Designed miniproteins, single chains. Designs and how they scored, part 56

Each design is a single chain, and the fold is of that chain. pLDDT is the mean over its residues in the fold that is shown.

## One batch from the design tools (miniprotein)

Design m1937
Fold by ESMFold2-Fast:
Structure m1937 (fold): chain A 96 residues (1-96)
Amino acid sequence: SEEELLAKAREILAKIREKMEEIVKKLGTEDPEKVVEELYEYILKHGSDLEKAVMITLRMLEDPSTTEEELIAELRERGLSEEAIELARLLFQYSQ
């Protein structure tokens, strides 16, 4: 359900925030660009399909010209699960 996916998204965002704080401590820097790049690479290598979908969605939304179709195509190309794709679709819709 949409409510269940939103609950999962909230939990994932909380975990991402905790990992971001860990990366800041590891790098000894609060440079947002460096922290976000390290976080993105970490999640793409070690994260779940849902965590990857959240990170890719957030990164692609930095470009305001990004369409839902382009986002879904990127996630499918990366081989993410249908649940992860539906989560990304939901996040895109709430960002509009």
Scores: mean pLDDT 82

Design m1938
Fold by ESMFold2-Fast:
Structure m1938 (fold): chain A 92 residues (1-92)
Amino acid sequence: SEIEELTRKVFKAAIEGNKEEAEKYYRQLEKLYKPGEMSLDEWALYDLAKGFYYYLQGKKDEALRYILRVLFFRDLLSPETQKLIVDLLAGK
C-alpha cells in the first residue's frame, strides 16, 4: 500500500538522520490519514512512521509511546505487516 511505502521511506530517512526527507514523506503520510478508511495494518504502519518521525525530532517519549502501542497490538496484524515491523526495527 502507499502507507507501507511511505512508512518504509520515513524509516530509511530516520535511520540515516535525514530530517528533511523524513518530514517530506511524513507529510505525505499525514495526507493519507483517514481513520474511517484505514485497516488495522495501515493504522499500525502510520503510528510506526509517526514514532520514527517524533524520534528524529528529539521527542523520544512521544516516539516510544507510538512504537510501543504498535508492538502491543502486533499479534492482531497480518503476518506480512508483523514481518515488516520486525524487519524495520532490526534495521533491515
Scores: mean pLDDT 83

Design m1939
Fold by ESMFold2-Fast:
Structure m1939 (fold): chain A 61 residues (1-61)
Amino acid sequence: MEKYQAIEDFVAKNENNVSIKKGEIVEKLGDYPLVPDGLIVKTKDGKVGIVPASKLKKVEG
């Protein structure tokens, strides 16, 4: 299971995005091929949406 941590806050700009806060852990579900920097993620609250990969850092442990 791939986990990512937010390195800065991101506020959703449309219905396909999800908002995340700096330090929040999200689960990667996949890449979004129509956005070069887009990841499909699931938050701890169960929200699913697209977040820019530039706002995220992969967590290995």
Scores: mean pLDDT 78

Design m1940
Fold by ESMFold2-Fast:
Structure m1940 (fold): chain A 120 residues (1-120)
Amino acid sequence: MSEKEKLLEEFGERLKKTLLEGYKNKLSLEELVERVEALTEELADKLNLSEEDKKKLVEFAKELTEIFYNGYKNKLSKEEILEKIEELAKKFAEKNKDNVELLTLANVIVKAVEEVIDEL
C-alpha cells in the first residue's frame, strides 16, 4: 500500500468511527460537523492540498454529514438517505470533473458514509 493509500484508508476508518459514535451518542449536528471538518482538514493538510481544494473537500464532507444527520433525525429510509448522498456526489463530480485527486478524496468520504449507513 502506498503512503497516500494508507492515509486514505486511515481517514475512511476514522470518519466511519466518528459518524457511528455520533449516531450512537446522539451528538448535535454542530458537534458532528465540527469533528468531520477537523478530520477532513487533517487529511487535506497531510496530502498538501491547495487551500481551494481543501475548502471544497471540507464543505463536501460537511454537506454529506448534514444529509446523514438530518436523514436519521427525520427517520428517512436508508434508501432515501443514500439517494440524497448520491445526488450530492454527482453535483460535486460535475463541478470538479477535471480534478481527479479531489474526486478520489470525495469518493473515499462517500464510501465511508455509505458503509456506516449499511451498518445501521
Scores: mean pLDDT 86

Design m1941
Fold by ESMFold2-Fast:
Structure m1941 (fold): chain A 64 residues (1-64)
Amino acid sequence: SSELQELQARIKELVQKAVEDKENRLKYLEEYKALLKEYMESKGAPQEVLDKVEEELERMLKLE
């Protein structure tokens, strides 16, 4: 729970930066994906799961 709250706070910060600096939006998206992958990998998720999470997050974050 606390870990999820910290993750949510970091996500909000990255989203705010992406809004303020549109030229670097993809950079912030990559930082977001890296953060979530690090978290899931630390919980022992296999590479196949990490790859699927990356694909899902990329779709969600790029959808308007």
Scores: mean pLDDT 68

Design m1942
Fold by ESMFold2-Fast:
Structure m1942 (fold): chain A 84 residues (1-84)
Amino acid sequence: DADLVQRIIDAMEATYERLRSEPRRKLYRAMVERASTLLYFDKGNTPATFQAIQQINEVARRAIRENKSPEEFLSELKAVLEAS
């Protein structure tokens, strides 16, 4: 599933480019929602999909809480998706 991971990364980067003028909270939520939607509809509601979605949501919560830049957020998301 390196192909699915790359598709998710590409979709999140496209969302970032589209919404980069929005506040970080809105941007990060939109990126997470897009990634979660792709995971859910491509793989279905499996334990592995649920765990991946939980990890993506945790990365977003931490990025919002710690006021991380979009570049830092994308870097951390890529690392989590590649490890999953």
Scores: mean pLDDT 77

Design m1943
Fold by ESMFold2-Fast:
Structure m1943 (fold): chain A 97 residues (1-97)
Amino acid sequence: APLSAAERDDIFTATVRELVPEYVAEVRAKMGDSVSDGLAAGIALLEWLRDQGLLDPEDGSIVFVAGTPLGELLGVDRAHITDLRDLIVAARLAREP
């Protein structure tokens, strides 16, 4: 069956909490309940990518350094920030639980 938007949000949020739990906690401390879990995860991942120097702030391109947990999960050397959520969800679903 196709995933609902809420199911995709849950997969994305769970994956981001696994990868960058401290960044998710910081977003929650700063924004409280004013954002959804999915939006908080998205902000956390964006802040982590910026801190690691992986995200180009001008065009949204991402370069994965070899051996990073996110690069390993996605199996790609490059992505765009607008595709990242869908890539994460697809990669998580491809791994049998």
Scores: mean pLDDT 77

Design m1944
Fold by ESMFold2-Fast:
Formats: structure tokens, sequence, C-alpha cells
Structure m1944 (fold): chain A 58 residues (1-58)
């Protein structure tokens, strides 16, 4: 399953970085949660969480 969206924030090692980058993510390795109009994708092994808007899943 693939997710396209715009990354608005990246959280890594407790630090937050604001972005406006369009990405395509393969969801086979990630947890995906919907929060309001945004999606949160978490990679537990890398300790990375990204917040996305304008998401399409296919």
Amino acid sequence: MKLEGTVTKVIKDGEEYETNLKVEIDLDKYKVEKEGDNYIVTNEELQIKVILKDVKIY
C-alpha cells in the first residue's frame, strides 16, 4: 500500500522539523494513524514520525 501526501512535520529523536515536501511512502513497514485532516506515519525502528496533509492512499 502506498501513501502520497505533503509532509508538514518530521519528529526524530524528540526534535521537530517543519517541512512542506511532497512524498510517496510505502506503508508496508509503517504504522498509519488519521488525526483530523492529517495523517501520522510512524517508523518505530528508526524512531521517526511524520505528519502529512492532502493524503491519497492506493
Scores: mean pLDDT 77

Design m1945
Fold by ESMFold2-Fast:
Structure m1945 (fold): chain A 74 residues (1-74)
Amino acid sequence: SGLDHVKEKLKDYKIKKPKTEKQKELFNELVEILARAGVPEELREKLASYVLDKHPNASLEELIQFASDLIQGK
């Protein structure tokens, strides 16, 4: 599944703390969106941290798209 793909891809990824108040807000919002989308608790924070780390200037909409692409194995 796409979630298994995400788990494998991020198995060695270390969660990074958001650096700004805006990044903290985006991280928390993304985690809540991933929770509503059915992403398991252990993957939510890891996935949110990863897409923010790779795309630090992205909007919430763009971050959601990047997370969705990873879940779909893209």
Scores: mean pLDDT 84

Design m1946
Fold by ESMFold2-Fast:
Structure m1946 (fold): chain A 61 residues (1-61)
Amino acid sequence: MTLTTTIRLSDGSTINIDSSTMRSAGLQRGDRVLIDGQTGIVTGIGRSTTTPDNVTITRID
């Protein structure tokens, strides 16, 4: 069973990605990311052990 991580962008949009993809990418707080054409910085990462992961990204443009 695969978990889906919901990424919430500062403009209110959301993107769903597979949690295994997120983990293999090694996403950490302070990282710059390009998701669906938006550039942002990771400001929060939730735990992925018992609940779906939560990632907060703040736009920097």
Scores: mean pLDDT 58

Design m1947
Fold by ESMFold2-Fast:
Structure m1947 (fold): chain A 137 residues (1-137)
Amino acid sequence: ERVERALEAFDRIVDFEKILKESKNDPELLEKFREHLRETVRLAVRGDAEGAYKHLKEAEELYSKMKDRPKEVELALFVGKLLAHVAAVRQGKGDIAAETGVELAKSKVKIPKEKRDAFIELLKEVGVTKVPESIFK
């Protein structure tokens, strides 16, 4: 049930139908990217930081092969990376937490204000109740 709520929130943050319609990438590549990010969300909610990180790295590999990278794809990867980071911090996986934390600190991705409620709901499912306003635009 927590996993289902988190995946529904993720799907409200990231419009994969828009990605499929507007992207010049192979639909199969985009669907595999989506599935690895959904597994990152699922495993992060379950407290499996290493599993979440594995699927995040598979999504990053697919991202590296993309012909174009719409803002929605960047948003999807950012959200997945944030959840893997939160899971790693909570589970005491220092190496994963440090790597993902550095990458997130360098990121210029902002959550659109229209996605605020869904984003807060998703973070609540991984135990984050305080979200800095600076992450939204």
Scores: mean pLDDT 87

Design m1948
Fold by ESMFold2-Fast:
Structure m1948 (fold): chain A 98 residues (1-98)
Amino acid sequence: MEKEKEEIEKKYQELVDEAGRRLTELSQRYLDALEEYKKTIEQAKKDIEAGVNPEEALERIRKAKEDYEKTLQDAVDEANRLSREIDEAEKKYEEAKK
């Protein structure tokens, strides 16, 4: 039983460390996508104000919004999956502590 408890504790710690790394990468990906979306809006807005191809500028905004929303949805889905994995591992760890 002692060795099984140590193995569960090790797996839980490895999962927490991995989840922390993945959440950090996910946060960076989200921030990068948000920054790119902001840059696209700012540039398109300048182009519209200058009268340079307004239809193309609006299309760029629309596509950037779709790309950003997809990145946001993918990030939410991954965060929810990680949350469930952590919850399950925590339950196993608490059970092993008994």
Scores: mean pLDDT 80

Design m1949
Fold by ESMFold2-Fast:
Structure m1949 (fold): chain A 104 residues (1-104)
Amino acid sequence: MEEEVQELIERARRLYKEAVETAKKYGDEISKAYQELKKDPERGKKRLEEVSKKALEDFDRYIAEFRELYEQAKKLSPEAAEVAREALGTVEDLYGALKDIAES
């Protein structure tokens, strides 16, 4: 039980770190797209839409992986489930923000 809980929490932490690093990468790319938007609105908007689409595709994968971890965590312990749930919530919030940018 304890070993399984620790392994699951560690997997959730690694996946969360990967998602955060990916969010930082896309944040930088979005910032660059906004700089292009100031110089060429049509090209900048297209670049922003392309970057946002890729970010949403990557975060769809992260959300699916966190949902799977959450289902596994619920079977092991309430503490592991809460860690996975909080991480999932944060990733879903980031997805929502990216979707709002893509739909703008």
Scores: mean pLDDT 79

Design m1950
Fold by ESMFold2-Fast:
Parts: sequence; C-alpha cells; structure tokens
Structure m1950 (fold): chain A 74 residues (1-74)
Amino acid sequence: SLREEAVRAAYEAGTLLFGPEVGRAVRDSLQRLLDEGDWRGAAQMLRDLGRAARDAGHDELADRLDRLADRLEG
C-alpha cells in the first residue's frame, strides 16, 4: 500500500542518512502521523527527509520521497 511504501522509504532514508536509531524514530513518527490521519504532516516529514537526502547527494532517494509525499497529499 502507499502507507507501507511511505513507512519503508522513511525508515530506509532515516537509517541511510542518520543511522538505524534515527531510522526507527523516523519510521515510528511517520507511522503515528498516518495512524492519526495527519497525511499533511506525514507528507511534510517525507519532504524534509527528501531535502536531507538531496543535500547528502542521494538524488534518487530524494525524488522517491518527494513522489511519495505528493501521493499522500493527493
């Protein structure tokens, strides 16, 4: 599902950029936002991760995160 794709992408991005502890925290935070119905907040978290990924030179990951954020808001 879109939700499962977003949660997986957030975990992968957080882990890659900041390590597994931060990856788990990001995953859990995104899961909470989605459980609360805060789709806008979830999309914003993915966009923030996308910007961090792009700044770190991970353009493909950044594009994937931005596309998932757009899909969560659409």
Scores: mean pLDDT 89

Design m1951
Fold by ESMFold2-Fast:
Structure m1951 (fold): chain A 63 residues (1-63)
Amino acid sequence: AEAIKAEVEKLVAQGVEKVRELEKLKAENAPQDVIDAVQEQVNALNDQIEALLQQYGAAKRAA
């Protein structure tokens, strides 16, 4: 449980960093394909977080 929590916190921190990067790219009028590429990275991190939270919920129900 603790290991999953630590991994989720790590991925959330990475997600915040990528969202900040996305905001900066939008403010700088970066090409849409560049913005889309960073958005895909954010989506991938969200998918990883969701999978880990599902594992955490299962472990918590078993405990």
Scores: mean pLDDT 80

Design m1952
Fold by ESMFold2-Fast:
Structure m1952 (fold): chain A 73 residues (1-73)
Amino acid sequence: VEFSEEVSKILEEGERRALEAARRGDLAEAQRIVDETKAKAIELQPELAEELEKIAANLRAMARDLTADRAAQ
């Protein structure tokens, strides 16, 4: 998969922000950040939409797991 530098930066920022929200226990915010990140990346490289959907699914799963761990404490 060949992402542009701009898309790579968007994905890195989105992952960082989503995981920060999940660590605070804010799953709704984490999911919103993932969805925004996916939308921005697809707008820039629509030909990679399938790969971007998989990355977004991975981020959503990580955010859910982090939020569940915090809630279970």
Scores: mean pLDDT 80

Design m1953
Fold by ESMFold2-Fast:
Structure m1953 (fold): chain A 65 residues (1-65)
Amino acid sequence: SEATKNILKAGQYLADGDFEKAVEYARKAVEAAERDIASGNDATPELKAARGLLKVAEEKLEQAK
């Protein structure tokens, strides 16, 4: 799914120290998971994972400023 692909990218950028891209892809993952849920698909695990990655990425980005 788009949510899973964006979760993977966000995690990779976070590991690489690219916190701006980690935030970008984590936000895309949240949006994709929310769209899946709105369409009647169960994407609750993806939404939780994406929100967790976004929180960590935003925290790391603020610390890097």
Scores: mean pLDDT 85

Design m1954
Fold by ESMFold2-Fast:
Structure m1954 (fold): chain A 77 residues (1-77)
Amino acid sequence: SSQLQATWQRLQEILQQGQAKLKEMIANGASQQDLLQVVQQTLRQMIAVARASKDPSLQPHIDTLEAELAQVEQLLA
């Protein structure tokens, strides 16, 4: 559907923005903690967008993002 395509496009945009920010931060000598916080924020934004779609075909992707978020949160603790 056009809504599903729009959701995937938005997820790709968030991912690309997060990756670009991380590359800039690494070049500027950012700490591992600062990098992990950006990853955490990016994952949370992606999960929110995917959940807002209410499309059940996105559930495996949401599950993967939530597992990645849990790992990042463990590293930040």
Scores: mean pLDDT 91

Design m1955
Fold by ESMFold2-Fast:
Structure m1955 (fold): chain A 99 residues (1-99)
Amino acid sequence: MIPLAQQVRELTDQLVQALANGDYKKARDLLDELNKQFSKLASYVQSHKLASTEDIIRAQVLFMAANAEAYYMIRSKDTSPEKLAQIRELTDRALELLS
């Protein structure tokens, strides 16, 4: 696994935990960092030709879907266990496409 991919997974775990704890300020800061690290990962994968263009685009779409769920919970201050599981699943699927 690319070291940047591990950082994205670890940040996702921290984000899910912050949301589960109702710490929406920490969740927002973690989401911002997660977006920055995923952008770095996608750029690294693209520049080193480690995945197809189609897989990179699909990974970005899956990651954007995970971000939308997290952003909605932060804005609404309403945490759904089902949506927390979905954030993790979508992020893991995105990372698999970039490996």
Scores: mean pLDDT 87

Design m1956
Fold by ESMFold2-Fast:
Structure m1956 (fold): chain A 74 residues (1-74)
Amino acid sequence: MSKEEFDLDVEVALVEIAAAIASKYPVTPEDIPVLRRWLERAREVAERAKKLGMNDLYQSAEDAARRIEEALAA
């Protein structure tokens, strides 16, 4: 595994954790800016994974982004 691949895997894991937390609890107004930053990060790491051909990481990041979007829409 390259350092770039390792760093991307770590980033995907972090956005997955953020998505899991966002899905567990009602979103407060104070959470909205934080969750929007995590959504942007999830989208950025998904694009990076797609460019590197890392399909599993791409799918995980896309799923995380979707879950954060769903939490923000509730």
Scores: mean pLDDT 82

Design m1957
Fold by ESMFold2-Fast:
Structure m1957 (fold): chain A 60 residues (1-60)
Amino acid sequence: DELIKELENYINENISDEEIRNYLIKITKDVVETFKDKVSEEELLKKLKKGIDEYVEELK
């Protein structure tokens, strides 16, 4: 699944903590599986990247 690979790469590039990275990848896969037939891939990618960015900012 190209969308999951794109998000996994994004998380790997922006999250240095392995435990947090693995958790976010798992949650991302669950969200994609739940919404992939209800929302466009473009919208999912945009919203999930925004959520990751906001989470990273909270850790600063």
Scores: mean pLDDT 77

Design m1958
Fold by ESMFold2-Fast:
Structure m1958 (fold): chain A 69 residues (1-69)
Amino acid sequence: MTVEEAKKFGKELAKKLLEQGTEPNDAVSQAGKAVYQKALAAGQSPEEAKKLALAAANAAIEKVEELEK
């Protein structure tokens, strides 16, 4: 998984969670955790998975801000 893929996945998951009634902070947290697990399952290192999870969480925050405005 690349940083670009992680950001796209994080935004999509955050949007889906928000549509299901999940609170913004929980949606961001779940998006980051999901990307972390997905990266590890894809054979990436814990360090790389953490970096990708952070990128996904930041992208999810941006998506939340867009939807709140």
Scores: mean pLDDT 82

Design m1959
Fold by ESMFold2-Fast:
Structure m1959 (fold): chain A 56 residues (1-56)
Amino acid sequence: EKKKELEGIIKQLKEGKLSRTGAAALYYLITGDAKAAVELAKMEKEEQLEFLEKLI
């Protein structure tokens, strides 16, 4: 389920194991949403976490 994969991205971001661009790339691979992935790549870590947490 996509929710579990998004939770994995959130966990790795919180642990500092994913870059901002890495999180955006994984989001694209999971969802296929290129426009949202590009916007994610522009966000700072805190904004990326807020965005992803709203989706789960």
Scores: mean pLDDT 81

Design m1960
Fold by ESMFold2-Fast:
Structure m1960 (fold): chain A 77 residues (1-77)
Amino acid sequence: MSPEEKLEELEKLAKELLKEMKDKNYSPEEIRSKVLELQQKAYQIIEENPENQELIKRVQEIMEEFLKEAQELLDSL
């Protein structure tokens, strides 16, 4: 898969996980588990493309937004 396709997949997964966390009333432990899963995928994309600064910034932006929303959900429990 191209780096661009992996980025699109990461964004889709982030949105899907946030929806599942909200819809299924996940525990704090389950939320943390899903956060780690997405972080691992994000780091794999960065490791495969260490010199692609634009791609890395886009991955970081997706992760920052995901982590912010996940933390807000945890804080609301």
Scores: mean pLDDT 81

Design m1961
Fold by ESMFold2-Fast:
Structure m1961 (fold): chain A 80 residues (1-80)
Amino acid sequence: GSLASLDPEAIRAAVEAVVARYPVASPELTEALTRAVLENRDASFATLGAALVAVGRRFGLPDEVTRALYTELMAALSAL
């Protein structure tokens, strides 16, 4: 289904739960990822993916962590 139909609080909770599994977890990272999802919830898969990867790079996350986090976020959001 489209992310545009999802409750913003459900999106925030899903992002927080995924980020909490990573050693790089911070309120700032959770907020930035949540904002990227909310701002791109009606965008293409490529645009949303690029926004999430850009957040990982902005926070200086290793490529492996950024890819794992991106994969888990997309899976968690798709399950909502």
Scores: mean pLDDT 79

Design m1962
Fold by ESMFold2-Fast:
Structure m1962 (fold): chain A 75 residues (1-75)
Amino acid sequence: KKEQALENLRKAVDEAEKLLKEGKPRSEIQKAIDEAIKYLVELGLYEEARKVASAVRQGKYDEAIKLIREAVEKL
């Protein structure tokens, strides 16, 4: 389950980054980042999930994606 959650997290952040790079609507980018937040919580990374959610609330999608990447590297 932990391996599956980590793989899902990587896919979610890759999708969010692709959507942001392609200039897709904020709602689609936010949905992908929200998916990543769910996997961060499932992996027990509550502090990282909170930081990502804060960045999203501020419209800082680049920062949110960077924080998710950094969290994955620590696992």
Scores: mean pLDDT 83

Design m1963
Fold by ESMFold2-Fast:
Structure m1963 (fold): chain A 80 residues (1-80)
Amino acid sequence: LEERYAAARERVKAALREVLRLRAALGEDVDEELIEAAVKTVETHLDEVAATRGLEAAIRRAEAAVANLEAEAAALRAAL
């Protein structure tokens, strides 16, 4: 479970960075500091879920977040 959580957590961070970079490419006011702050916020939230609700709940939350972020990235790429 720990390895699966670590992998899901890293996928969320990568997907979020991609979405925010695509938004910046489309003209939104998104800088590197905002991207890293958002990534740190999501990472902290997932770690809190893991600590309070367990790794399995955190993995489910992370996998759902990845699916949503990947769908958003696909829509943003289509707009480019």
Scores: mean pLDDT 86

Design m1964
Fold by ESMFold2-Fast:
Structure m1964 (fold): chain A 119 residues (1-119)
Amino acid sequence: MSKEEQLKLAEEAREKAKSKNEEERRAALPVLEKLVKSEDTEVRKLAAEAIRELAKSKNEELRREVLPLLRKLVKSEDPEVLRLALEAAKELTLSPNPELALEGGELGAEASKRLVELQ
């Protein structure tokens, strides 16, 4: 995909992630799976913003589906992407599912450690 195509898809995914409609939010997932691998920092930032919005949804199935995307974001060398990943991870720690909350905590710790190392 071109940078222009990736930016357009990222913007669309971000809007879908903010939707009150569960099916629209879920439709963002396959697009985000591609965009989190982008070499473009702006594309990855928009993808991270969308992932953070999905983590806030309070839908536990959607929160579980966010985990593999978040695992990719915490490997980023970009401080802004890492801050968004940390925010998404914090939202997952609020889950009533203990395994999901634990995974969120571990990913949040990884993002936080990497942010400190990049200072």
Scores: mean pLDDT 84

Design m1965
Fold by ESMFold2-Fast:
Structure m1965 (fold): chain A 92 residues (1-92)
Amino acid sequence: SMTEELIEKIEKLLDEAIEKLKEGEPLQKVREELTQRVTELAEKYKLSEEDKEALITATLSALQEIAETPEEEREKVFKENKEGLRKLVESL
């Protein structure tokens, strides 16, 4: 479904953003690139402006929480944030 494809693409973008942080890229640069990529996906999937803003906000919030989490706890926090993003996309 289009919903499942959008979820998979958002999860992949978040995975790539976390990898960039691990490689030493500045958080601000990673946030800006993630914002642009999520915006492009929202426009491709013809989301409303409201749904696009909600998706961007939720994805950036997930990135911020994971970035602030100690390495030992990141896997759990990442899993919780992916589940939250899935529920959001299913509601769009």
Scores: mean pLDDT 83

Design m1966
Fold by ESMFold2-Fast:
Structure m1966 (fold): chain A 83 residues (1-83)
Amino acid sequence: SAEQEVMRIMMEIGALELGFRTLVRLGKLTPEEAKKYIEQLEKLIKELEDLMKNNKLSPWLQKEVKTTLETAKKTIEELKKLL
């Protein structure tokens, strides 16, 4: 279902954000890894935006998606500053 796909993508975004933040904290994030994280996040953001545009999501899920998109976009801008 669209709801299951949305939740899966939101979980994948969260896992990527946790992963890169852990690598930054440990001083282990390479520029090449940062580029890969940006590309993966941009792909997931597009998939999530397409799902929101093409499907009637519940109001609570719409709010969660908007928050996830805003946070992920800020994360990409922070990652770009590290390059």
Scores: mean pLDDT 86

Design m1967
Fold by ESMFold2-Fast:
Structure m1967 (fold): chain A 86 residues (1-86)
Amino acid sequence: KREELLKEALELLEKIEPILKRLMEESGDVTSAVAETGWDEYFERLKEQLRQAANENGTLEELEQLIEDARKILEEAERERERERE
């Protein structure tokens, strides 16, 4: 059950990754070169949070919260994309 939630969270994170990359590139944060691997570092942090939440020390509720947060980010990004379209 925890493994299934972790897989869903990872899949959701994979879907968010290209959106985050695009937003960071458009904002110029990555091209401003504050960090050479800005998107990589951010994405790795999210994965690390998921691993920690899925660990024996993490709670199922924390993993569910991370999934909800990721879903909200995806929904907001999709809403903005639709508005940008027209």
Scores: mean pLDDT 60

Design m1968
Fold by ESMFold2-Fast:
Structure m1968 (fold): chain A 100 residues (1-100)
Amino acid sequence: MMPSAETLILGAASELQELAKLLDSESAAWLREQVRRLMEALRARDYEGALETLEEAIEFLRREKKREKDPERAAILEKTIESLERAKEQLRELLRREKE
């Protein structure tokens, strides 16, 4: 069964919160801001806004991974990126089906 939009957004927000604990204070603050934006989009049922926030978060994490010298932290960043990309694609498919 396809996850709900709410489940996908909550899952993405949770993963970003956990990842923020492993990053520097500036990057952690930025990720926590994206979590806040995701939760606001969820409350407003602004799923297009949630998709935009996920895309921005993925692009940020890809840049962070390229700069990461610790292979263990780089592996965690890669796993989070893959998970967020999957959530983004599933959310996009859900929105496509609602328009049809």
Scores: mean pLDDT 83

Design m1969
Fold by ESMFold2-Fast:
Structure m1969 (fold): chain A 82 residues (1-82)
Amino acid sequence: TEYEKKLKELLEEFKKKMEELLEKDLPASVKVSEAKKLKDDTIKKIETELNKIDPSKVPKIYSEIENIYNDFLKKLKEKVEA
């Protein structure tokens, strides 16, 4: 569906940005701040663009975004503790 295609595009875009952020030579605190901004921006894009397709399905993707964000935090913690 259009919803599934657009959702996949937005989630893959968010994943790419998080992976790029993890590899940057920046302090952990800056990476966390930037990750929060990326999460907020992704949520806004989803709310704006997917509401045009099917607004009833928008809440279902918040768990996917949270999973990507939590995975980033876990990887960042492992990198700092190494």
Scores: mean pLDDT 76

Design m1970
Fold by ESMFold2-Fast:
Structure m1970 (fold): chain A 68 residues (1-68)
Amino acid sequence: SRTDQRSQIVRDGVNKLQEEGVPDELISQFVQRVVDWYEANPDASVEEFRQQVDKIRQEVLEKHKQLE
């Protein structure tokens, strides 16, 4: 289902951030930013959702690198 696909996209994003050593606080911010974007864009396709999740993940990774 589309819900299962979106859940998997978020799980994959979390796993990638954990592999990069991103702390739980920033991973929580990643999840919250994904939720906030989806609430603003409830009709977004799975493809649009994936692209936005990837963008947010990259921004969280850059923030982690700047923090220490």
Scores: mean pLDDT 85

Design m1971
Fold by ESMFold2-Fast:
Structure m1971 (fold): chain A 85 residues (1-85)
Amino acid sequence: SADEEVAKIKEEYKKLGLETAEKLKAAKTKEEAEKILKEAAEKLLELYEEYLKVKGVELSEEDREQMEKALEEARKEALEEIEKA
């Protein structure tokens, strides 16, 4: 279902956030950090495209709000895990 696909995207976003944070923590140079952030941004865009595909061609106001809320929740969860580490 669409809800199940959205849940998968949320988990992938959470995983991306955690992996990106750990890579940034290990980065020794600004070059490494920039590369990590660029790769993360590319993957985030891919997840956004997957979300659009699940919700159809265009995001309605309601769908946009739901996506923003889901991504914000996943980001907060990822940040909590980073603090725990």
Scores: mean pLDDT 72

